# Designed miniproteins, single chains, continued (5): the designs that were tried, part 17

Each design is a single chain, and the fold is of that chain. pLDDT is the mean over its residues in the fold that is shown.

## One batch from the design tools (miniprotein)

Design m16591
Fold by ESMFold2-Fast:
Structure m16591 (fold): chain A 82 residues (1-82)
Amino acid sequence: GLEEAERLVLEAEELVARATTREELEEAYRLAKEALELALEALKKAETIEEITRAIGLALAAIGVQIEAGLKDPELREELLK
């Protein structure tokens, strides 16, 4: 649901911002990927413009975390996408 996606986005954003190890970046990426999947599922079930807007916002935030993790370790992003 949207509440779980929001929690995971916040956890992933905090982790990616403070990450100093590859393991922390990998975890941030995985949390963001899970949040993206939940946000997209919530978007499919959305019945109101407010729910659609929130789901899209969370999906974009999750993508942003994945991009940030990849920028901090470009090799990690390629590895996780294999």
Scores: mean pLDDT 82

Design m16592
Fold by ESMFold2-Fast:
Structure m16592 (fold): chain A 102 residues (1-102)
Amino acid sequence: RAAEARALASALLGEVARNPGLSEEEIIDLGVRFAERLLELGYPVAEAVREAVILVIGMGITAGLDFERALALAEELARRLAARWGEPEAVAAGLEAALAPE
């Protein structure tokens, strides 16, 4: 599971690095699609959200945003996923896990 999520995230980060000019909206949309793909692969909601938040922060930084702005994109991603899936507690748990110290 984790290896598959990391492979997908690495591919998306590489694509962002090669495509300067991706908008914040496009970065959030990629994060939503990534989280949906992880659910299709059988990931729990909280784990899918955690991996997607980490990816969106990484994509934002790769696109030239500072950490605070990249974090704001990840929070917007979490808000959209909570609205889309109807699981605000699981989404909040995933966001918290992504931001926890290693």
Scores: mean pLDDT 79

Design m16593
Fold by ESMFold2-Fast:
Structure m16593 (fold): chain A 69 residues (1-69)
Amino acid sequence: SLLDRLSPRQRAVVEALATAERSGTQAAIGRRLGISPATVSRLLREAMRTLGVEDVGQLVLKARAELAK
């Protein structure tokens, strides 16, 4: 799975965004996971680089596809 290439923290942030019913902010995701908004931003950039995607929208799309299997 593409998500298996992510660290546990990267995967947690990506899955939180992919399962959000409303557009979540980095602050809201950070509060839910117990990490700072700056850490959320860093983990998203690292996840995008690891999966070879250009933006967070593509990252969320790929995560939703994997979670739907």
Scores: mean pLDDT 77

Design m16594
Fold by ESMFold2-Fast:
Structure m16594 (fold): chain A 80 residues (1-80)
Amino acid sequence: MEEEKELEELEKKYSDKINTKFRQAYREMAAERGDLSRDITPEVALEILEKLKPEATPEEQKYLDHRIARLKAFQEELEK
């Protein structure tokens, strides 16, 4: 087990870069939707993470896939 340790290592290497890109993509998407003051919903976060994948390296894509999978699981559990 201990898949969380692998995620922690990926997070230490890529978290800052991915979070910066995520914020930029969110601002761009929010500007298109006309609302920058709303909190990021899991649905919007998923869209942003998917948009970051084409620009990501294979290692960054692994990190993004982990975040996407975790967010999808969280969203499903949160609904019931």
Scores: mean pLDDT 73

Design m16595
Fold by ESMFold2-Fast:
Structure m16595 (fold): chain A 68 residues (1-68)
Amino acid sequence: SLEDEIKKLQEEIRKKRDEELYTFAKNAKNTVKKYDELIKELSGDPQKVKEAEKKKNDAINEAKRFAK
């Protein structure tokens, strides 16, 4: 699940205690939360839900690339 991916990213950042990576992961988590809320609001519109899910996944992938 996406929550499991966020937990893993947070754990990896905690191990390194890199402030910049931690801030980046926190921003990604906030972006994911915003899109989760938007997806709930748009649940009646499959097209807009797909667009929000894509942006959510893009933010997760960007955070993963930065953490690597």
Scores: mean pLDDT 75

Design m16596
Fold by ESMFold2-Fast:
Structure m16596 (fold): chain A 68 residues (1-68)
Amino acid sequence: SAAEEEMERVREEALERLARARSREEKQKIVDEAENRLLGIAARHGFTPEIIALIQEYVRELEELVRE
């Protein structure tokens, strides 16, 4: 779907930015910005169970990278 394509783009951009970030503070900002963008996509396309699950999956993945 268009929502899933936009969300995948947000995830890919966040992963690239996290790879370049040097501090935990910078990484956390990237994750927070990505979460806000994903929620914005959900607000436009609808908070379906599928979209909610995808947001949870992507945010969890990005947060794990901050903790490592």
Scores: mean pLDDT 87

Design m16597
Fold by ESMFold2-Fast:
Structure m16597 (fold): chain A 64 residues (1-64)
Amino acid sequence: VAERADPAYRGPADAGIAAEAVLQGYSTPESVAATLRAMGVELVGFSDDPEVRAVAERIRELVA
């Protein structure tokens, strides 16, 4: 396990975790999208939950 990873590119972010944070009220879709856009990462992954899916799609649209 390489804990000493300091890459410029972090790789994709988990859409389910990002959407859950918004649903719990810890963040807004706009705030999450702004952070991802600034870091140059993309959302990946998908959920079977319609609410999580809808929030993840909104974040992805705002990042684009």
Scores: mean pLDDT 65

Design m16598
Fold by ESMFold2-Fast:
Structure m16598 (fold): chain A 71 residues (1-71)
Amino acid sequence: MEELVERALEAARAGDLAAAEELAREAAEEARRYLIEEEGLPEEEAEELAERALARARAALAALVAAVRAA
């Protein structure tokens, strides 16, 4: 998961929002599976946490891409 997050940030720094969003989605899915399989969270709770994290990641990645393009 952390590796996917770092790769998403690298894509955003390169101005590639599409690649950054794809990597963020993969990281969110890995986090959801980890929460269910390793932490034992209910599927509904794990889905809500992953969706919320993905929404925050998308906002941050879009802001990073915008900042890179504005510089």
Scores: mean pLDDT 79

Design m16599
Fold by ESMFold2-Fast:
Structure m16599 (fold): chain A 67 residues (1-67)
Amino acid sequence: MEDWKKEAERLKPTLEEDIAEARALGNDLAVRTFEKAKEAYEKGDYFEAVVYYTFGLMLLALDRRAA
């Protein structure tokens, strides 16, 4: 399924920035979730990578609003 790989590749460039931001906010759950997305991408599990990345973004967005 090429569509999931394309989505994962689109998200990859911002993943390191999102991890750094989650660490700066002290959001350990978001950091772990983004790290799972990174591991899934490296293993070729593109669907799983997109899912974890999306959850990480939701956690990060919620924390930014609370901060």
Scores: mean pLDDT 78

Design m16600
Fold by ESMFold2-Fast:
Structure m16600 (fold): chain A 67 residues (1-67)
Amino acid sequence: SSEVEEKLKKIAEELVKELGEIPSKEKVEEALKKAGLDPSLAPEVLKIAFEILVEEGVKELEEAVLK
């Protein structure tokens, strides 16, 4: 459901903010377990984490080129 997707996104955002990089599968699985979610959802969290980092990198590059 959309609620599960929102929880996965929140986990991805928190891990990226904490680490500043793509989290390991093991760290994602532990975060999912702590949230009461299925650790098999780790690939979805990793995809979201990758998207966040790419978006942040693109913004940083755009700002560097425009300044």
Scores: mean pLDDT 80

Design m16601
Fold by ESMFold2-Fast:
Structure m16601 (fold): chain A 88 residues (1-88)
Amino acid sequence: MDRETAVKYAAGGILLVAGDIEKELGKEQEAARDYGEGYYLLGEAYEKEGDYEKALEYYKKAAEYFKKANSPKVKEAEEKIKEIEKKL
């Protein structure tokens, strides 16, 4: 694992924790945004490691939360899903 991949795992985990805190505080929109970002980074990390099954799982979670957050990043996550499905 290179530094870039390690940073994506760490940042993804931090954003998921932030999302949990935001959800507990009733900040549903912020939580959905951070969950989306966090799962997207985990998807990228697994993709870099060649774990396409895990990458697909996390990109699908990212797309779901980006959609809940009304984030333009939904398209980016959906494009990643299509890209990874071609590799499986």
Scores: mean pLDDT 87

Design m16602
Fold by ESMFold2-Fast:
Structure m16602 (fold): chain A 98 residues (1-98)
Amino acid sequence: EIQVTQSPSSLTVQEGGTATITFRYSGAPSSSLQVQWYRADTGELVSGATISTSGTDSTLTISNVKPSDAGTYYAQVTDKSSGATAFGQPTQLTVVPP
């Protein structure tokens, strides 16, 4: 079974700043893992952001944050060899004026 933790649960970032959300996982071979990041409000894959994935974590970095980036984000990890999947706890991103 894949064990997961997503942090933080909420994050407030000033417009033009940087938002960083980390998804950690264990219990599956790193070579078979796929991580995808989603917007819960749209159901779509996150685009226009930097995603860095390792054998133990995946980090979503949104630079030059805009009001349209506000919303709820979550990660999903899938073990391609077994088909096992796990979802992170959603992170609420709030964007405030500069």
Scores: mean pLDDT 82

Design m16603
Fold by ESMFold2-Fast:
Structure m16603 (fold): chain A 98 residues (1-98)
Amino acid sequence: MEIEKREVVLPLPKDATVRELQEALAELFGTSPEDVSPLVPISLDEKVESGVAFLVRRAEDGRWYAVVVEEKDEESFLAKITEVTGISPEQEARAAGL
């Protein structure tokens, strides 16, 4: 599946932690968990709530993506992925999505 402006089902339980979600997104983007950063101050030990957002850097091309995660069902989340462009990925993500 292509990553650009797509929705991806993540096979994680409803009670997954932010750390587990960070690892799943790192695998999806072919990057390390260090390149998956919450856009809001949240502990890695917190459980994922619908609407949590991440900024992810894809290692292959250095491009940044904003990912909003929503609860889909008891065994999965829906990751809504949007490519971020511009001079500062963090600034663009905050201005456009958060």
Scores: mean pLDDT 70

Design m16604
Fold by ESMFold2-Fast:
Structure m16604 (fold): chain A 62 residues (1-62)
Amino acid sequence: SLPALTPEQIFELVKKKIEELYKKDPEKAIRVAQAAIDWARRHGDEEFAEGLEKYLKELEKK
């Protein structure tokens, strides 16, 4: 079985995937990131949602 990931490890993995996707397809990356933000908020993970929203804004300002 796969080892358990910490919330921090999951967040870093998600950021890496969004960054890789953004370099190839920015529109799809934004949609995926928005879906992840919405999912996190529905499950009460405001820190994850806010962290990812801030990261997305930084990607758009580069």
Scores: mean pLDDT 78

Design m16605
Fold by ESMFold2-Fast:
Structure m16605 (fold): chain A 67 residues (1-67)
Amino acid sequence: MEKRRELEEKAREVLGEGLTKAKEYHDQAMALLDAGGSVEDAQKLFDEAAKYWRDTKAEVERLLAEA
């Protein structure tokens, strides 16, 4: 039975993609602040990073619960 292995592999893929996207938004926010940009615009990017992390965590937890 491969169901558990398939769910674990899917969870790893979801985690990797979600963390990459969250990191991209976080890095964009940090780069904006380093360039002397708007704190409000940087906060929007941090909020997007937090959303991707939260959504990714929920999906990974759901997949692992099914395993």
Scores: mean pLDDT 81

Design m16606
Fold by ESMFold2-Fast:
Structure m16606 (fold): chain A 67 residues (1-67)
Amino acid sequence: TKEVTELVQKAKEYLRKGDVEKASEYAKKAGELAGEPKLGEEAVKYAKDGDYKSFLQKLHELGNRAN
């Protein structure tokens, strides 16, 4: 649970810095660790499309699944 939250936090931090590639990497890792790999993959697709609002929504969902 804590580890998923840390990965979600890192994804948000990298997105804030403009590092979309690392943000996507941490989002995918968070999904895998949470047992929700499909949510992580959906977040990566949104980031690739430049839809950062949907990306952040998926990160929030991953954090909630971890709690």
Scores: mean pLDDT 82

Design m16607
Fold by ESMFold2-Fast:
Structure m16607 (fold): chain A 60 residues (1-60)
Amino acid sequence: SEEEKEQLEKLIEELAEVLAEERDVPKEDVRAAIKEALADKSVKEAVEELKGLLASIKNE
């Protein structure tokens, strides 16, 4: 759905910001890499996985 796709994009952006800062690489490159890594997953599966990862990072 459109809402799920928007949520996925937001989660990808948040993760890309964190990883780009830690790796000292352009956020756009990291975002593209994350998107490619998720290409084999359904939108729902990708959203659930990214939510878990971001929640873990935020709670550390």
Scores: mean pLDDT 76

Design m16608
Fold by ESMFold2-Fast:
Structure m16608 (fold): chain A 86 residues (1-86)
Amino acid sequence: SIEESAAASAENDLENIRRIAEEMPSLSPREAASKIAAAGILTSVIIQSGNKELAAEAYEYIARAAEAAGDDDLAAKYRAKAEELR
């Protein structure tokens, strides 16, 4: 179904966001900022799929990515977004 396809796509998007968080320590500041922004867009797509729990997990990975990039303020913002969805 369309709903099942959307769920599978959201799971793939979450996996991509997790990989972004894992690669953060090896990225330049410009690459890190670009990938965090891309992960934010992917999380918006997950929200549009109706899976708030998966979107909350995505925001947690983005918070970890921001923290690894040295942006504690951005990390706190994304953790707050994750809590709002739970």
Scores: mean pLDDT 83

Design m16609
Fold by ESMFold2-Fast:
Structure m16609 (fold): chain A 92 residues (1-92)
Amino acid sequence: MKQKVYLAEGEVNGEKVRAAITELDDGKALVTFVADSKEAADEVRKILEEAGAKIISEQELNGKYVITAEFDSLEKAIEALKKAGLKVIEPK
């Protein structure tokens, strides 16, 4: 099965943030964010919730803050990330 994964990167609250977007078989999108600080993670969480995402998990892993969220569609996920100031890279 060939899954398309979109990568995104940018800055939120002056801190580096990276994300990966995976389109699910039902057309929904799963987004995983990695933030270098709790402040950036909290701001990302707020942007995701305002965009209508369901927060699936929030964890601290190896000094990084990882937030996983589900969007109703890939389009909504990409729009939310661009609104957050991230550059979205289309898969090859």
Scores: mean pLDDT 78

Design m16610
Fold by ESMFold2-Fast:
Structure m16610 (fold): chain A 69 residues (1-69)
Amino acid sequence: GVAEARELLERALEALRAGDLEEARRLLKQTMTQPDPIARVAAREALRALEAGDVEGAIRILENALKAL
């Protein structure tokens, strides 16, 4: 549900801020299995940003998604 999607995105954001990119990717991939479309799109776009080396962009994407949930 929305609460579970929110928790996964919050944990992914904490991992990114801590520099734990492997944990962040794991949590974002798990978020993509959630039914919430805002959370899924945010997780996909954050993973894309991380693939491009844009950690700050990934953080901003997750912060904006959490405001919309």
Scores: mean pLDDT 86

Design m16611
Fold by ESMFold2-Fast:
Structure m16611 (fold): chain A 68 residues (1-68)
Amino acid sequence: LSAAERAALAEVRRVLRAGGASEAEIERTIQLMREGRVDEAVRLLVERGGLSEAEARRIAEGFAAALR
């Protein structure tokens, strides 16, 4: 993993853990982001991370940028 990808993954894990998500839910969200299933990942970030849809999309877009 690149340093940018690791930083983005750490941010996603931090947010979801703060929202009370299980490790399985965190890994599922990360897998959806890796598969380019951004809308589904945004839904989980909202439902489990306690984020607004706008905040969740910003995080998902940041992760996509960090991958490339």
Scores: mean pLDDT 77

Design m16612
Fold by ESMFold2-Fast:
Structure m16612 (fold): chain A 104 residues (1-104)
Amino acid sequence: MEEEKKKLIEEGEKLYEKGVEAFKKGDYEEAKEYFEKAAALFSSVDPNSPNLARTLENLGEVYEKLGDYEKAAEAYEKAAEIYEKRGYLKQAELLRKKAEELKK
């Protein structure tokens, strides 16, 4: 990894950790902001990264807690696409099923 990309990944990981902490406290709007920022950083480095997939999966859960089922489904579908491209077919199937249940 180039030094610039490494710094972006490190910053994304810190934002992800803050998002997880906010989620555990029930601060879903704060968790949303941290996960959105983390996802943007990870996506700028590698749109198919495991860090991005994990962040989008957690962002989907945050959107569910906030009642934004359309955004939750979109986040789960994007995470599933990344997992599928990386050979994590079972994780991809579970996330697509979850997205379909939300978009009824």
Scores: mean pLDDT 87

Design m16613
Fold by ESMFold2-Fast:
Structure m16613 (fold): chain A 63 residues (1-63)
Amino acid sequence: MEKEAAEFVVQTARENVEKMSKEELRLAAQGLEEWAKKAKEMGLEELAKGYEESAKIYREAVE
């Protein structure tokens, strides 16, 4: 289910911020921002929101 996938991606981001370098976090944020864009183009708006929230978590961890 799209909602479950979105929730999983957000939870994974929260766990990853403790394991990744600042450069890895920046790259992950960029990748998730692009994936959110593609998910939105496919009509997967809940998944796109999950990717956007995950990207934000990674961005905030770098700052």
Scores: mean pLDDT 79

Design m16614
Fold by ESMFold2-Fast:
Structure m16614 (fold): chain A 78 residues (1-78)
Amino acid sequence: EKEKADKLVEEANIAGERGEHDKASELFVEAAKHYEKAGDYETAARYYWAASQFYRASGNTEKADELEKKAKELREKA
């Protein structure tokens, strides 16, 4: 689970560096879901927040707001 999540984070960072904001946000969400399933709520919250920033950069404010709220909720559980 965590190993798969780490690889998704690496791919998300590469996509972000290339300006592929939608792909970066999708990959960060997938990584965050894997960390959440593993019980690593702090790391999951971090990557949901990262995904929200990329959605905001692409103009998708609705998804950005949802993911920011999700990150906050997970930090309360950490």
Scores: mean pLDDT 83

Design m16615
Fold by ESMFold2-Fast:
Structure m16615 (fold): chain A 60 residues (1-60)
Amino acid sequence: AISFTVSFTSAAAAENYAKYLQDNDPAVTASVDGDTLTITTTASPEKAIALVLQAIGEGL
């Protein structure tokens, strides 16, 4: 399993993206703690990396 931690501009942004991930990619698990999002995947490490980069790029 691969885990990544991403900091967002707000707790709402982190929660919104976590929900987006769970709704659009059930292969990943997202956990929110304030403005910090931890993304874990076993099925596709490359997908997890892409999702983290997308989250950072979108400034969600």
Scores: mean pLDDT 70

Design m16616
Fold by ESMFold2-Fast:
Structure m16616 (fold): chain A 87 residues (1-87)
Amino acid sequence: MSPEEQRLIAGAETLLAALAEEYPEVDPAAIAAFRAAMVELVRTGSEAAAERLRAIADGFANPAVRAVLLWVADELLRAVEALRAAA
């Protein structure tokens, strides 16, 4: 994994930690599933991994959490696509 890919994951993990602090009612297993899909997208760059990440984000019941995670999914997808296009 490149330093750029590692920084993307670290940034997203910081955001996920902040969400868990603001919304303690959110299921830790759902956050773990999002984190796993995020790492898979960064590692593989696959369309299936991107779709899985967006589907997990869209499944969150809290609309504020869902909006932030969908934004994170879109930002990660764009960044991964840009990194792969540059390679």
Scores: mean pLDDT 80

Design m16617
Fold by ESMFold2-Fast:
Structure m16617 (fold): chain A 66 residues (1-66)
Amino acid sequence: MSEDELFDQMAAAVLRGDWERAERLAEEYRKKTNSKVSVGTLLMAAALRAIADPEKVAALEIDPER
């Protein structure tokens, strides 16, 4: 999936309270972007996105294969 799709799925997982899935998606995002950003920082960003746009994030479906 794209970087944007990974971040959107991460935000959706956080909104649903699926922190284990959110953490796994954050690790995949880090690997894909070759980023020095920590998993914790990505999860914080995803949580802020979920809080700011809960209706938009709730419309996203979590891909069970990702």
Scores: mean pLDDT 72

Design m16618
Fold by ESMFold2-Fast:
Structure m16618 (fold): chain A 57 residues (1-57)
Amino acid sequence: MAEETLERAKRAAREALRLAGLEHLIPGVEEGLEDAYAAGEDLEPTLAGFEEAVAAL
């Protein structure tokens, strides 16, 4: 689940940024998500936020 949450968060971030026209930010956001995961941060709220953003677009 933890690694799957990171992968899903990265996918949701890519979709949200792509739909917003901010594709150039994707590598930096993915790096930030990987750093947060390595630090033991809970990515579920971030994943939910990106999924809500995609659903709203």
Scores: mean pLDDT 77

Design m16619
Fold by ESMFold2-Fast:
Structure m16619 (fold): chain A 62 residues (1-62)
Amino acid sequence: SKDTEAAKGALEAAKNATSGAMAGAALHGARYIIETSTDEEALELAKEAEKEAERKLAELQP
């Protein structure tokens, strides 16, 4: 689904984030999918993306 592809993109963006701004953008995208999607696979991927983005934000502290 489009939501699943968006969630995969958010997870990839979170994993590849090299700045707090990049990690924040990935976090925003993941949270948007969690709020708006009804696709179970997309929700699981978006939750993983949120977790990864939060971890990256803590590491990359601006």
Scores: mean pLDDT 82

Design m16620
Fold by ESMFold2-Fast:
Order: structure tokens, then sequence, then C-alpha cells
Structure m16620 (fold): chain A 87 residues (1-87)
């Protein structure tokens, strides 16, 4: 449906935002720590995709879908910043 397409487009935009955020953090780290961060980022991308697919299957309204993914993205960004500072 057109609604499902809008949800998937929104997910792709949020994944791109996460990747850009992670690239900024990676630029401050040594090569071994960059690789560790990339593994963690890939894990969170998969978690975003799984949550999004479940919400799409359950026909969650688009406004609620956006709110949940945006909240997840902000939590992930905070965790990645804390991890980068701790490495």
Amino acid sequence: SSEDEKMREFLEKKIEELKKYAEELESTLDPAKREQLRIIVEHYIEQLKKRAEEMIKKKVPFEEFKKILEEMLEQIKQLLTELAQSL
C-alpha cells in the first residue's frame, strides 16, 4: 500500500541519519575502535528494520510509526556517543 511505502521511505531516511551520525563518531577513533563501532551500528540498523517491519505488519498508524522510530534513533545516537567516549 502507499502507506507501507511511506513507512519504508521514512525508515530508509532514519537509517541514513544514523549512518551519518556514526561516521562523525568514527572519525575520532582509532581503526580497531572504528571497526567495533561499525559492528554495533549494523546491529542497531537491524533492530530498527525489525521494529519497523513489525509495526508495518500490525498496521500501526504512520504518525505513531514516525514517533517510535524517531525515539529509537535518538536513544541509539545517545548509546553510540557513550560507547565512542568509553572506547
Scores: mean pLDDT 86

Design m16621
Fold by ESMFold2-Fast:
Structure m16621 (fold): chain A 65 residues (1-65)
Amino acid sequence: IAAAINALKAAIAADPSNAAAYAKLGMAYLLANNYAAAIAAYQKALAIDPSNAAAKFNLAVAQAA
C-alpha cells in the first residue's frame, strides 16, 4: 500500500490534472486507514472531474470514518 501511494504521488507530480490518479490515491489512503489524506485526494479528484460517482461515494465513506 505505501509503495502504491508513493507511485501515485509520482504520477500526480508528472501530470497534476490526472483525476484518475487522485481517485486511486484516495482509495489507497482509504485502504491504509488514512482518512484525512483520502478525503484530500478525493476532493482533488472531484475538483478535476466532478462527475466521478465512485469518488463522491468514497469521499463520503472517508468523511464518515
Scores: mean pLDDT 78

Design m16622
Fold by ESMFold2-Fast:
Structure m16622 (fold): chain A 53 residues (1-53)
Amino acid sequence: SPREISILLARRLALKGEIFLLEKKKDDPEYAKELERAKKELERVEEEINRLE
């Protein structure tokens, strides 16, 4: 639905911003783990967007 797509698009934007900031701190193992988590979440969100389009 259009509402669901809008929510997913907002989540995608937020995750891209989070990933951008985490990339700057990836030399820290804890931030590297968060980066991988955020990338995995972004992939799931993008897959959901593709299914709802």
Scores: mean pLDDT 83

Design m16623
Fold by ESMFold2-Fast:
Structure m16623 (fold): chain A 70 residues (1-70)
Amino acid sequence: MDKEIIEKRLEEIRKKREEGKKAKEEIEKLKKAGKYDKELEEKYEENKAPLKLFEMFEEIDREVAELLAK
């Protein structure tokens, strides 16, 4: 098993999680400011990929927590 490949993949996952978290915070900040027009839509599109990855990881974490709670 190649330790370098595993470490690199874990680092990439961590970076994408952080990007997704920042994207979510920025979108929520715009929603709080009442910017529901073009600016919010543009920000969502810019951050669509990292946001989706963050949401996927949140969902996995919730599923794991649910399984452990049984």
Scores: mean pLDDT 69

Design m16624
Fold by ESMFold2-Fast:
Structure m16624 (fold): chain A 59 residues (1-59)
Amino acid sequence: SMAEIEALGERYGLTPAQVLGARQLIQELGREVAVQYLMLEEGLSREEAEALVAELEAL
């Protein structure tokens, strides 16, 4: 849901659009591409990026 996307954004310091972009990358290109995107473009640590990706995969 959008409320879950917004809550994730607040926890990781990302906009809802950035969280949705990461989710789309998981679906289209897989987990590791989404992790690399979050680290390089959004400035998350690997641990933060992997945690966010795991939470997005659970939605």
Scores: mean pLDDT 88

Design m16625
Fold by ESMFold2-Fast:
Structure m16625 (fold): chain A 76 residues (1-76)
Amino acid sequence: EPKNAREALARYIAEKLRIIGLEFEIELLEAKLPSASPEEKAEIEKKIEELKKEIEELKKEAEKLEKKYEELVETE
């Protein structure tokens, strides 16, 4: 667990950047859907679903880090 507000903030920022990267990957995959074959569409949609689940887990971790940052700032 983060020991101080600075560490919590740094980890929070890292998780937020990871989420942004995954959201961008989803946008690129969605952009391919109109020109993809039916088979490729199924694979792309599966990949998008997997990325969305990963983003949801990262958002939960980011929320925990945000709460930890708020707690640590209040105790400083």
Scores: mean pLDDT 82

Design m16626
Fold by ESMFold2-Fast:
Formats: structure tokens, C-alpha cells, sequence
Structure m16626 (fold): chain A 75 residues (1-75)
């Protein structure tokens, strides 16, 4: 299960990098997303609220995908 959270965290980091490159994510928001993903992986490895951490990362990933899609539609 921790491995699933790690995979989602890596996918979320890639989306955050793409959103930052498109100029739709601020440096502060980018840093917060990276830190949040890393903290979720750490908590999952410790067995703390693994399902909640997975859901939080999935929700964040969907938000980033929506931001990227909106940016590409406008560009």
C-alpha cells in the first residue's frame, strides 16, 4: 500500500512540474505540493492513515490535471 502512495506521489510531482512550466502554478504552490506529497509518502511508510494519504494525493492529482487541461485549452 505504501508503494501505491509513492507511485501517486511521483505522478503528482510530474503534474506539478508540468503545471509550473505552463505558468499556471506558482513557486509557492509547487513547493507546497511537493512537500505534501513527500509527507504523505513518509506517513504511508509508517502505516499512518495510508488510505487517507492515498485519497489526498489522488484528489491533488485530479486538481493538477484540471489546471493543466485549462492552460492547454487557453494556449
Amino acid sequence: MAEEVEKLAEETKKLAEEAKKLGVLSEEDYENIIKGAEKAVEMAKKGIKTEEMKKAIEDGKKLLEALIEAAKAKA
Scores: mean pLDDT 78

Design m16627
Fold by ESMFold2-Fast:
Structure m16627 (fold): chain A 55 residues (1-55)
Amino acid sequence: EEIEKLKKELAELMRRYSDLVAAHRAAGGDPALRAEIQSLAKEIEEVLKKIKELK
């Protein structure tokens, strides 16, 4: 099922997002890390949208 694959992908992206947010806080606002966090947030949003659309 495509939905199952997307859910696993979402879990992996959420884990990476959490790690990057922690790294960004430790780095005191590194703009490169902020850009990576924003890119991952967009990917997570896109995956969530696909899951909702597929139902």
Scores: mean pLDDT 80

Design m16628
Fold by ESMFold2-Fast:
Structure m16628 (fold): chain A 65 residues (1-65)
Amino acid sequence: IKIGDIVEALEDVDEPGLLSFKKGDKFVVLDIVEIDGKRYLGVEELGGGSNARRGLVPEEKVKKV
């Protein structure tokens, strides 16, 4: 996974400090960060327009489209 890729959620996530999402939600990758050896993707939801949500998602919880 790299910046500009589209990723899809593999499961529902609702954890503090992370973007809340549902299985099947799609995001564009804007950034990649590593925290304590674990990769997180800074993402923006597809199709949200001016209200598009942004946040961190664990790389392990998404797949590249």
Scores: mean pLDDT 73

